# Designed miniproteins, single chains, continued (2): the designs that were tried, part 29

Each design is a single chain, and the fold is of that chain. pLDDT is the mean over its residues in the fold that is shown.

## One batch from the design tools (miniprotein)

Design m4976
Fold by ESMFold2-Fast:
Structure m4976 (fold): chain A 84 residues (1-84)
Amino acid sequence: MEVPEEVSMEDLEKVAKEIGLDREEIEEIIETFKELGHPDPRRAAYAVLMAMLKQRRGEKLTPEELELLVDLGVHQLERAVRKL
């Protein structure tokens, strides 16, 4: 799928609604990619949301899309552990 050159919060919210995520969860995903040192956290968030949508539809994910999902999942688990 084509990723927009400039990803807005509105673009992220459109994809997130299809997978049942709210704005707060989108902001947490963006923050995760910022903490991971990603050069474009919003674009990474958009790519991971699209990967989640593809997974829900039973579509084949690319290795790059799988890597983004793994990176997000690992970081979210680490944050949950720090909260005890």
Scores: mean pLDDT 73

Design m4977
Fold by ESMFold2-Fast:
Structure m4977 (fold): chain A 115 residues (1-115)
Amino acid sequence: SMEEFWEEVEKLLEEFREKLEATTDPRLQAQYAVDLAVRIAELIKKYKASDEEIVEAVRRLADLFVELRLPVETVEAARDVFLDELAKAGRSEATLEAVRAVFDEAIARLEAAAA
């Protein structure tokens, strides 16, 4: 159910928040960010989430990355892996563009905060 989808998404975001907050190692941060992106993409496939639900899940993911002030290169890596997973799942170009836009906005926010 979509209720179970959001419960699992929230649980993953909380689990990975704790892992990301526990480390200052940029290599581990990059690994965790990519792993989280892959696991959310797998939930999207498992629950057959709608385009609207995919975009909302990505907003929550991107907001976590901004809150934790992750490096731009780390967020770009997570974005690229997430987009590749959605493309392999046969998602539309419109959905891929909407997802890219959410990540790009988060990257712009991180760049502004670093200046």
Scores: mean pLDDT 89

Design m4978
Fold by ESMFold2-Fast:
Structure m4978 (fold): chain A 66 residues (1-66)
Amino acid sequence: LEALYQAAVEKGKAGEPVSEEEMAALYIRAREPLLATRDSHDPATAEQYDRVIEKAEEYERRLEEE
């Protein structure tokens, strides 16, 4: 996952297309900083964070099941 995350970041900066697996790694890595700041936001922002976290968890489960 870490290698996929790094590849996704580099490709994104270069404007290159990112694969679905690399996109999943981005979501999974975004989950940690979002969890760290989630409770400090207003309820509407917290709900958006929860959606991103849920998406990251779904991608993580799919990668593990694969």
Scores: mean pLDDT 65

Design m4979
Fold by ESMFold2-Fast:
Structure m4979 (fold): chain A 80 residues (1-80)
Amino acid sequence: SSEQVWNLIIQGDELFSQGRYEEALLAYQQALELAQAIGSAGARQVLAQRLSEILQGTNSKTVPAALKPQFEALQQQARA
């Protein structure tokens, strides 16, 4: 359900805020996979918007350079 996608996004946001960037990426990837599995373009768009926000530097944390390509690829896949 869209609620499960939202819960995974919240989990990713929490992990990101803790500096646990690889775990945050995994949570966002799981959110995308679930959104695709349920066939929800709306859920994918919500995830795409959230990933755009974190890539633009919301709060005091930025995406590490080593992981930026993976976050960008995930955002593009969610937007598609």
Scores: mean pLDDT 80

Design m4980
Fold by ESMFold2-Fast:
Structure m4980 (fold): chain A 106 residues (1-106)
Amino acid sequence: MVPEGGEFPSEEEKKYYEALRQLSELLERFEALEKDEEVLQLFRELLSTILEIWTLDPELAEEFLKKLQDLLAKLEANPETPVEEIKKELEELLKEAKKKLEELKK
């Protein structure tokens, strides 16, 4: 599909705006779970880390975004999941994301 007449966003810009919308949706969905402020803070830190990865390696950021989407879908399917288990999953994913971010900054 090629729309005639006018500028359209670059592929990179289109991907970035899509990622921002997805992250916003994930945050809203996670807040709706009303688990705990500490868990919510971990989730926000993870979103921030994924956004930073996106500026360096969009493909890698998409992989983390998918993992986060899968985790959230699991939590929505099982709202009785203990806060401690959610915290462990988020901390594990955050550690992995931060390690990759450090590698990208080299």
Scores: mean pLDDT 75

Design m4981
Fold by ESMFold2-Fast:
Structure m4981 (fold): chain A 94 residues (1-94)
Amino acid sequence: PGTPAVAELTLTVTNTGDAPLVAVVVRVYRDGELVGVNVQELPAPVAPGESATVTVRIVLPGAAAGRYRVEVYGAYADGSSRHLGTTEVEAVAE
């Protein structure tokens, strides 16, 4: 087991769905491969049409430091999920 790579990602997410947004799912990719998934439950549900700022701590056990592609999904109270956006994150060795 190697030292984990760690990143912190702060996002402003807008609920474009019809049900309350209850969590953010962050999928982390490098070179086209999925290297990690993090689920950040929201402290309060976000109503349709509303926005919230969410901070997600991403831990990638055994991964190298560097830049990763991040796909952000919303998880909704009705069990649906929606793609919210794509970004990049810089992970550092801890």
Scores: mean pLDDT 80

Design m4982
Fold by ESMFold2-Fast:
Structure m4982 (fold): chain A 95 residues (1-95)
Amino acid sequence: SEVDEAQKFVDELAGKLGKAKSEEEAEKIMKEEKEKNPEKFLILYEDLQKTHKAGDEDLREVLEGAKELGKEGNKAARARALILEAMLEVHEESK
């Protein structure tokens, strides 16, 4: 249920980020949610590592691709990039 709750959290967060009027607003939303719910980002990182065998390198590769698509105006890719970046940052902070 913790993984299901974290997945629901990220789906709702992605929706908020996709509706953000600007990149600045999206970054502000992400920063606030990362500070309020860092444990949910960590749960998802650990689940990806365990179930999909995705590590830091795999997530960084996906992050780079999502960043490029986001620069081209893809709001969903921008949201994905911000979420993956937060997951990696929370994992680093937990070391």
Scores: mean pLDDT 79

Design m4983
Fold by ESMFold2-Fast:
Structure m4983 (fold): chain A 55 residues (1-55)
Amino acid sequence: MKKLLELVNEASLAATAGDVAAMQKTRDEIAKLAPEETSVVAALDALIQKVEERL
């Protein structure tokens, strides 16, 4: 769980910076580490889409 939290924090920092590529990389790492955490991956996908819409 701690490693998953670190990746989620990295995604949040990337979102604040508008770095879609970093968000996608973190999302893929979460999906690889915890493939059953579909809710977390879905939340990141939704956040990436919102950041892309703002750019």
Scores: mean pLDDT 76

Design m4984
Fold by ESMFold2-Fast:
Structure m4984 (fold): chain A 92 residues (1-92)
Amino acid sequence: LSEEEREELEKRARETAEEELKLIKEDIEKARKDAEEAVALAKAGKTALAEDDELARAVYEAVKLVEEGKEEEALKVLEERLYELGLKRAEL
């Protein structure tokens, strides 16, 4: 990947992470239930892609961190996982 392509992936990961954090904060109960269901489906092997398992776990961790008042840590977890997923998709 070029430096420009990496910067674009980092920017998209940050923007998506900020959007996800906003949605979690708007309805924490719904976000928690959705994340718990997604993780349960991943554990049961009912997800189509390994990427879905990683994302479900990241969102679940982010919800837990937001409930503890650790919004900055939640944003970091989401940003890191989304960036890693972007890199994996680009290398395919």
Scores: mean pLDDT 75

Design m4985
Fold by ESMFold2-Fast:
Structure m4985 (fold): chain A 65 residues (1-65)
Amino acid sequence: MTYEEAREKGRELAEKIYEENPNLSDEAIVTAAVLAMAEEHPTDGRVLRGAYEGAKEAVKERKAA
């Protein structure tokens, strides 16, 4: 999985988590999305960083809209 793919999946996961749990903090949503990616890719720092950045972007966009 590339960094770009991980970023997009992190964004998608955060979006779903936010829709299901709108009262969770931004940090909790981002952490949950990254942990989901870490379950499949525990040692791939590039993938985990991509997921983190993507999740953070998705949460920020939803709250700004």
Scores: mean pLDDT 77

Design m4986
Fold by ESMFold2-Fast:
Structure m4986 (fold): chain A 93 residues (1-93)
Amino acid sequence: STEEALSKLAEALKRTSPVAAELLSELPQPLTPEDLDDVLYRSKLGFPGDAVEIAEVLASYSEEELEQHLNSFIGKIVWASTRESILRLHAAL
């Protein structure tokens, strides 16, 4: 579900970035996509609008499947930094 995917993204963010961990500690539950967009942007791990897509990718794919999926997304992810952020976030889970 989207709620479970967003919760996994929040956990990955807390493990990856001290800035993200601090920002997330101040947010009311349940977390919204807009909350996670702001955290991604302020922690330099993504841009506004990325949260739902990153959350779904992290929730849907194993490590092997994620690498293949991200390679097929080369050209749709507007910044190479977003790919590296997704890999870092997945590794933190």
Scores: mean pLDDT 71

Design m4987
Fold by ESMFold2-Fast:
Structure m4987 (fold): chain A 64 residues (1-64)
Amino acid sequence: SMDEEQFLIVGQILDEVARMAREEGASDEELRQYAEKKIDEHKLSKEQRDLLFESLKQMLRVLR
């Protein structure tokens, strides 16, 4: 299971993704690339990565 800190990192990335989509008009590809950069930067676990991309998928459905 993810600890609280690991979960919060995913949440922070998703908050920025939502901001980029709403305020900068970022494309789905740009949002995915940002998420992938953050996975590498923070050395996210497989569980964190899976949560991030599932959440991103749901978020894009709502924002588009």
Scores: mean pLDDT 83

Design m4988
Fold by ESMFold2-Fast:
Structure m4988 (fold): chain A 55 residues (1-55)
Amino acid sequence: GSSLPPRGGKPSEAALAAGQAILAIGDAIQEGFNAALAQGASGAEAFQAGLELGG
């Protein structure tokens, strides 16, 4: 339901902020994974590093 007054301003801005937050989490996971792999980590270690950065 709509809140009154609107907390996040325009709905499009709130939606964009939420989308950007999700993308940032994805990017953090990807960066952690890639960084771990670049250091020669195992697939399991790289996966764990990605999750830790994304969480």
Scores: mean pLDDT 70

Design m4989
Fold by ESMFold2-Fast:
Structure m4989 (fold): chain A 58 residues (1-58)
Amino acid sequence: SLDDQIDRKLLRAYLAGESPEDIEITAKALMSLPDEEKRRLLTLPVEEQIRIGRELAA
């Protein structure tokens, strides 16, 4: 699913040193988006997905 693909990208960020708190906040923010936006975000690097998730959570 799209959510599984997002989770996989966020797992890579976690393994690269991103905090569990930031991963949780980002996951909740990204998972709340419509499927069209989720598909768009999956074309972006994981670093951009994290940035957008933080912006949505702020």
Scores: mean pLDDT 77

Design m4990
Fold by ESMFold2-Fast:
Structure m4990 (fold): chain A 62 residues (1-62)
Amino acid sequence: MVAEILAAAEQLAQTQSDRDVLRAALQRAKAALGQTVSDAQLAAPAAVIEQEALRLLREIRE
């Protein structure tokens, strides 16, 4: 429990800014395709947001 709280706090501090950048990228990619971003997608882990944004970039290029 305590170790989980400390790990979560450190991870949140380190990845919050990265996650915000990825969220912005995802929102812009979705907007370019005329799609909306769901709250669930914005709440997803940074890696998931990054993968989704990369997939959307592939769709934009095709």
Scores: mean pLDDT 67

Design m4991
Fold by ESMFold2-Fast:
Structure m4991 (fold): chain A 78 residues (1-78)
Amino acid sequence: TRKEIGEKLQAIGEALGELLYDEPEEVRRAKAREAARAMGIPEEAFEAALPLLIQHRVRRPPRFAGTPAYEEAVRLLT
C-alpha cells in the first residue's frame, strides 16, 4: 500500500542519516536506491521521495528504529 511504501522510504531516510551521514551524497543516493529496490519500492515512488531521503536534517526521536522496515534498511545499507 502507499502507507507501507511511505514507511519503508522513511525508514531508509532514517537509516541513511544514522549510518551514512559521513558518506558523499553520490554514495548515499546509490545505496538508498539499492535498498529501495531490494525492499520492493517502485522506482517512481523512490525518485519522488529522493530529495527528502538525502536531506541532512535533525531527526526527532523516537525514530523508526525497531520497525521491520528500519531493520531491513539498516541491513541493506551496511
Scores: mean pLDDT 73

Design m4992
Fold by ESMFold2-Fast:
Structure m4992 (fold): chain A 95 residues (1-95)
Amino acid sequence: MEEEAARRIVELAERVRDLPNLEEGSEEEVREALIGAYVVYLALERLGLDPERVNELSSEGARRIAEFARREYPEFYEEAERLLEEQEALARAQR
């Protein structure tokens, strides 16, 4: 089940590859793009693929991935959001 979800997430990432980068965005739009990037990262890791492939994802593509995961695979969205929150907490603790 999770491997099928990961495959579908990576397939969508390839389809949205040509979408533009977000030049201006609200904090919410930037946060959704970061969640989408973590969703793709988790999917790549689950499939044993190179996690650096997440760097090929545009910010608009990442937002599309976040919306897709929230709807179809909320467990991936929730884990990605949790990872982002952990990273933000660590960054704040080191200031």
Scores: mean pLDDT 79

Design m4993
Fold by ESMFold2-Fast:
Structure m4993 (fold): chain A 91 residues (1-91)
Amino acid sequence: SATLEALIEGYRELLRRVAERAGKEVTEELLERAERLAREELELMEKLGLTLEELLELLREGLEELRREGAPESTLEGAELAIEIVERALE
């Protein structure tokens, strides 16, 4: 429950940031999509036996690789937000 709520809020923040950068309005459909993405991720992790701690390590490694490759700021911000979401879910 708490984990799902943390993931939902995180995806909402991610999609809000993406919409704001694109100069687009944050719609109800976008927020509903965030909730669906959070649920799908939690279900996938459960099926794969992947822990939040293991996901956190993979996300951190991915962020370092993206920085090394000179990924756009929006991509880096998305990766950093994903890390923050998982860190909060582990608290």
Scores: mean pLDDT 77

Design m4994
Fold by ESMFold2-Fast:
Structure m4994 (fold): chain A 76 residues (1-76)
Amino acid sequence: IQELEEQALYYSKLADQYIQKGDYKLGARYADLTSRYFGQLSLQYKKQGDLQSARTYQQAADQSKAIAEKSKKLAE
């Protein structure tokens, strides 16, 4: 769990940095990675019965996925 949280936060920061620099292709890639790690966190918390944390991380995954899709369109 701690490794998944660290990876999600790390890639989230990278996505933000590349998007701010106008590198939407790399921004989208790191946002997709962020979404995958938050999705894995949501699944782990669901397995533990922590439905509140599971929902929170699923929302974070969905938001990161939306950022990735938007950034992909800007990269065109």
Scores: mean pLDDT 83

Design m4995
Fold by ESMFold2-Fast:
Structure m4995 (fold): chain A 88 residues (1-88)
Amino acid sequence: SMAEQLIKQGEQLIAEGQAAIDALTAAGLGEELTPEKQAQLQEVFTTYSGELKAKGIKLTSTNLGLLMLELAQQKVEQGKALVELGRA
């Protein structure tokens, strides 16, 4: 059903966002990352690279990490909204 698909999509977004938050937090936001964590963060960065450029943000390790954390948190909130919509 459409409701089940919305819940599934929302849960996927929550899982992806939470995984990114966990990776960024464990890495200390701009500390040297393991290759596995770098690959995970690269996926988030690739998804949001257009928004980063549009905001005109000068890329530093600290600024990039904090922005990626913000985007990951937004992804979790978007996922929660989809789950609530599917449950309605």
Scores: mean pLDDT 70

Design m4996
Fold by ESMFold2-Fast:
Structure m4996 (fold): chain A 65 residues (1-65)
Amino acid sequence: MKYIGKNKDELGKALREALKVSKKLEIKDLETGEKYVAENVEEATLAALKLLEKNPNGTFEITTL
């Protein structure tokens, strides 16, 4: 499944919804194309924080794997 968040709050909500379905996720910044694959909750959180640090008002896509 895919989820979209347009800022920190929406990304956080999307991440919580995705983690209910799978702990293995791809998180992508749709503006820069930068992406990370996370295999657990801790990696997913760190990937989201890293993308937000570079683009705090970006649009992000989370794909459950």
Scores: mean pLDDT 84

Design m4997
Fold by ESMFold2-Fast:
Order: structure tokens, then sequence, then C-alpha cells
Structure m4997 (fold): chain A 55 residues (1-55)
């Protein structure tokens, strides 16, 4: 249960880390991700919530 939650969190972090960093002229940094990455991140978020509820 803990190991599964840790894997889900690690995968979410990895997806966020692989997002393309875009810096505007004002120095504002945003992270762009593909629709596939966004969908996977949402699925992992739902999975994390489900695992936390089982605690």
Amino acid sequence: LEAELERVRAERQAIMATGKKVVSADGVVTVEMTPEQAKRLAELGERENALMEKE
C-alpha cells in the first residue's frame, strides 16, 4: 500500500519534471505538458486519492 502510493507519487513528479519549461519575457516560468501527459497525471492523481482513502 505504501510502496504503491510512493510509486504513484514518483510517477506524478516525473511527469511534472518532464514538462517543457516556458519562460515569458517577464521571467514567469510555466510548465507545458502534452495532452497525454496531462491525462496520465490526472489518472495518477485519482489513483493517489484512492490509495490515501484506503489508509
Scores: mean pLDDT 71

Design m4998
Fold by ESMFold2-Fast:
Structure m4998 (fold): chain A 75 residues (1-75)
Amino acid sequence: SAASRAAFAAAVAALAEASRAFQEGRYDEAITLLREVAARHPQYAALAYRQIALAYEKQGRLDEAAAWRARADAL
């Protein structure tokens, strides 16, 4: 449907924005964007949570990274 295509396009655009923030070292912004993706598009929550974990690892925040990985694995 048009609504499903719009939702998918919005999720892809948000993930691309998060990926760009991550590539530029803006890990806090990437985490915020990925949390928004998980909230608005729950079907992508596992993917978003794994990417949040990776962003925390890049910051050296290993406890937070482990917590988000566990959340993704629990889905």
Scores: mean pLDDT 87

Design m4999
Fold by ESMFold2-Fast:
Formats: sequence, structure tokens, C-alpha cells
Structure m4999 (fold): chain A 75 residues (1-75)
Amino acid sequence: EEEQKKLQELRDLAVAHLERAAAHYDSMADELEKRGQELYKEGKKEESDNLFKTAQEYRDIAARLRAEAARIRAS
């Protein structure tokens, strides 16, 4: 009974950690997209494109982290 509670606490902690990490990657992607939009408006299209590509990579990482958190929660 107590052991089961400790396992649930560890699972909740792992989920919280993964969701927090995913939020961090999304936050970085949001900043890169914002900067990319500003550079695009300034005519710096190559720099803008590079920032959007990096932002997409960060979003892909965030999605994978959230998917893992969802799997742990479903267990």
C-alpha cells in the first residue's frame, strides 16, 4: 500500500518533469518564432528561416516529451 503510493508519487514526479521540460522547449520555440517573424519583416529571410527550422525541432522535442508523459500517466 505505502509502496504503491511511493510508485505513484515517482510517476507523478516524472510526468511533472517531462511536462515542465516540454513547456521549456515550447517557450524557446515561441521566442525563436517571434524573433524569426521580426527578421522576416526586416527582410532577413535566411536568418528567419533558420530560426523557424530550429523552433520546429524544439516543438518536435516538446511533443515527444508530452507523449511520454501521457504514456506514463496512462500506466
Scores: mean pLDDT 87

Design m5000
Fold by ESMFold2-Fast:
Structure m5000 (fold): chain A 106 residues (1-106)
Amino acid sequence: MSLKEKLLELARELQRQYPQFTEPDYEAFPNWEEDVENPITLSEIIERIESGEITTLEEFEALVRQMVDNIRRLFPADSVWHGEAEVFERQALGSLKRLREEIANS
């Protein structure tokens, strides 16, 4: 399996586990692009992997961290979204660590 295929599988698994981070919530944030300086969603990450714009684990990790930072800036610290963003980040980074170890041992 190519690195591109492995990244797509990881991104799609995260999309399946965290559908709330797949697309902007335009009902809650009708000005999503104006309210968030560097907007990024799981759908955009998937598209960038498919197009070949994201080719490394490091690029994928950077966008995951950016997405989580955007949620932390947009929502108050006591919101459910902060807790979900923390769980999402830990799960995504854990999966990336496992994928990095698999590549190193192959």
Scores: mean pLDDT 77

Design m5001
Fold by ESMFold2-Fast:
Structure m5001 (fold): chain A 92 residues (1-92)
Amino acid sequence: SLTAIQKKLDLNSETYLALIEVLRLYLIVELNLPQDKLQKINEEIIQKSLEQASSVEEYLNIIQEVLIKYGVPEEKAQELVKKMKEVLEKNK
């Protein structure tokens, strides 16, 4: 569940939705990933985050690792994480 990660990481709804939107737009618009790959990436991010992430930093690291696993270049995965960190700083 989308809300389960939000609650686990103690993020307000506005900040969490902004993070998800940045992630979604980057994967669809910038990386032009096919829908089946997007679904697999999203499912694995959710599963690993619920199992392993105790902080926002660990959540962002999981996103980076999953993207690289699914063939996203490391530089682009790092760029996305940087953009997500900027969202966190603006919405504190």
Scores: mean pLDDT 83

Design m5002
Fold by ESMFold2-Fast:
Structure m5002 (fold): chain A 85 residues (1-85)
Amino acid sequence: SVEETILEFLLTHKEYLLGLLASHPELRELLENDPRALARILAGQLPNVSEEEAQALYNGELELPEDPFERLVHELKVYLLLQEK
């Protein structure tokens, strides 16, 4: 499932993501204590990023958002796009 793929991403990149989410203490706590709940929240945000935006980000045509949570959602959309290709 998409949630399981996100969970795998979160656990694989945990150290990076703990640093990225330092300004979002609630999300950081979810990553440490309930990463499956964080995966569900992120899965719900994926429709807010189009495949066209994800492709443009991958091609270097757009910059990643400055907000850590939005950046994570965009990075996940790109990651999932690459898993399907």
Scores: mean pLDDT 82

Design m5003
Fold by ESMFold2-Fast:
Structure m5003 (fold): chain A 83 residues (1-83)
Amino acid sequence: GKGKDLDEMIKKAEEKIKELREAIEKYKPPKELQERAEAVIKELEEVIRMLRGEIIVSNEEIIKKFESTMKRAEEILEEIKAL
């Protein structure tokens, strides 16, 4: 059902926020890369609010934003880990 899919998306976003925060602490990236990571964490937090129904947006828009933001978060995380 839709509820289970939303819960899984929220969990993935929360796990990605945690991974990014831990990577910033462990790898101590340059200021520019840290600012990019902090910006995408903020975007993931907004997506979680959309997934929880706290922000009124279409399901299609939420899914697209989740996928786009998760992809950017993964790219930034890989860039930090490559340091």
Scores: mean pLDDT 84

Design m5004
Fold by ESMFold2-Fast:
Structure m5004 (fold): chain A 85 residues (1-85)
Amino acid sequence: SEKFKKIREEFLKKNGGKLDAGGLAELLKKLGIPASKEEAAELLTLVQRTYGLPVDGIADEATLNALPEWLEESGLLRGQKKLQE
């Protein structure tokens, strides 16, 4: 969604263009998806594999651009409080 894209862009700008698993976990919490650092790391790997991106565990702009569609398709953006798995 557009709101997610704007929040993501602001976060990337503040963090030098990249987020580690901890930074992604904090971003997800702001979106209403409470996730641990470990859950965020697993999500990063899954998104990167799904969209054919480098699997480096770093949420760069390309990874975060893919994330909203993956979250919506997985049902996490539909009001769930944590990762399904």
Scores: mean pLDDT 67

Design m5005
Fold by ESMFold2-Fast:
Structure m5005 (fold): chain A 88 residues (1-88)
Amino acid sequence: MTIILEAEAVVDGEKYKVKVTIEVKDGVIVDVKVEVYKNGKLDEKLSKEAEEKLRKLLVGKDASKLVEQAKAHPEAESGNQKVTAEVK
């Protein structure tokens, strides 16, 4: 099972998009990939830093609640922030 989370925000007039791909096996998170886009261009440094941080926090954790939240709330928007969730 794959969970894709996309978040968009505007910070100081710059548009950021973050895509997080979470791989789940037997209800456990086994891998996390992060792509950070600044004004439509991939920021490799921010992507690597965010990916390493999230892998350390999430890999080996139970994904059951995250899967339930992604299925129940596929989209949320507040002010200059938008979050979408997709389950594959």
Scores: mean pLDDT 74

Design m5006
Fold by ESMFold2-Fast:
Structure m5006 (fold): chain A 65 residues (1-65)
Amino acid sequence: ADNLAAFAALDAEFPGERAHLVETLRAFRAHDGSVAATARALGLHRNTVTYRLGRLREVLGDRLF
């Protein structure tokens, strides 16, 4: 499957951020799309989670949500 292509696109647009973006997406899905629960699970501010989700949306589109 094309996870490698998606990771390459993330690395091209946001160098060094792929791991953090993927971790945020995984946690967001695990918490049924709750920004607040994701922020608590990752020990981040809600603004950081929202920022990372926005970056993922720029590269992969709304089909992530």
Scores: mean pLDDT 72

Design m5007
Fold by ESMFold2-Fast:
Structure m5007 (fold): chain A 77 residues (1-77)
Amino acid sequence: MSDEERIQALLSLPRHAAIQLAKEGLLNSKKEEVRKIAAEALVRIGGEEARRALEEVLQKSKDEASKKAAEEALKRL
C-alpha cells in the first residue's frame, strides 16, 4: 500500500478518529514511513484539533524525529 493510500485510509475515518490514530502513530512509531503518513494526515485534516494533536506530540514525545515531524507539520498549518 502506498503512502497516499494509507493517508486516504486515515482521512476516510471520522475526523476525531483520524486525528487520534495519526497522533498515536506519530507518538509511538519507530518507523519513518508511519511518522510521515501521520504528520501528512494531520496537515490535510487541519483545524484546531489537528493543531492541538501536533502540539501534544511535541510535549509528550521522547523521540526527536517525531518532534521534528510535528514541528514541520505545524509550520504547514
Scores: mean pLDDT 82

Design m5008
Fold by ESMFold2-Fast:
Structure m5008 (fold): chain A 109 residues (1-109)
Amino acid sequence: SAETEKLIQLAKETIQRIVDNLSKVDKEAAAKLKELGEQLIKAIAENTVEGYERAADIVAEMIAIVDKAAEKLQKEAPKSPLYRELIFETAAATVLLMLLNEKIKEMKK
């Protein structure tokens, strides 16, 4: 559907930004997030309630990884501009999570 295609596009853009910025801070976290991102796209593409629920769980895990990296960066390099970028990415991922949860609600009606 057109809505599923828009969610996939938003997910791809969000994943790319997170991976690019996270790779400057934590290469292992960036690699894991790239793998989660591939799973996220596949889950959304299924266009099923179960697929969207799995997608929401994946986004929540991605948020946790970014938050952990941001906390570490703030402690180790408090003047780094990357801290603000990681906070912005967490906000963008949270919006994606909200949209996935709304899609789940609509499909369960």
Scores: mean pLDDT 87

Design m5009
Fold by ESMFold2-Fast:
Structure m5009 (fold): chain A 62 residues (1-62)
Amino acid sequence: SAADLRAEVERILERLRAGEATPADLERANQLLVQLVLQGETDYAQRLGRELRELGEARGLL
C-alpha cells in the first residue's frame, strides 16, 4: 500500500539523518519514490525526493 511505501521511505530518511544510511538505502528509497508516483502520491514523492537528494549529497552518498 502507499502507507507501507511511505513508512519504508521514512525509515530510510531517518537513517540518512542519523548518518547511518548506505548507497543501497538510497537506491531503495528512489525505487520507493517511483512506486509512490505510480500510486498517485506525486507531491509527497517530489517533497521526499528533494530531501533525499539534499541529505544524500550532505552525507557524500550522491
Scores: mean pLDDT 82

Design m5010
Fold by ESMFold2-Fast:
Structure m5010 (fold): chain A 110 residues (1-110)
Amino acid sequence: SLVEEILKLAEEILKLCVELGKAILKNSEDILKGIGTQLRLIGLGLDALLAAKRLAAGKRPEEAIERLKRAAERLIALAKEILETSDDPEIKALAEKLIALCEKLLELLD
């Protein structure tokens, strides 16, 4: 079902946010900035997953969809900023994959 596909995408997005956040922290010369970016990635990924779970449970579907769209848009913006500031090929690959998954999520929500 569409809802099951959305939930699976949100789970994959969170996993990717965790992986990208770890890669950024490992490669960060500014540890506090690295931690800040990691927390933002994980926080947005969790927000998307919680919204997807609420949608799957049939709880306030319109609000859940708006929350999912907002989280995906914010993750795309953050991932694009990461691409502009990083020369690390692993970080770039993870950020590009995150953008692609979030764009797919937005398409499913239309």
Scores: mean pLDDT 89

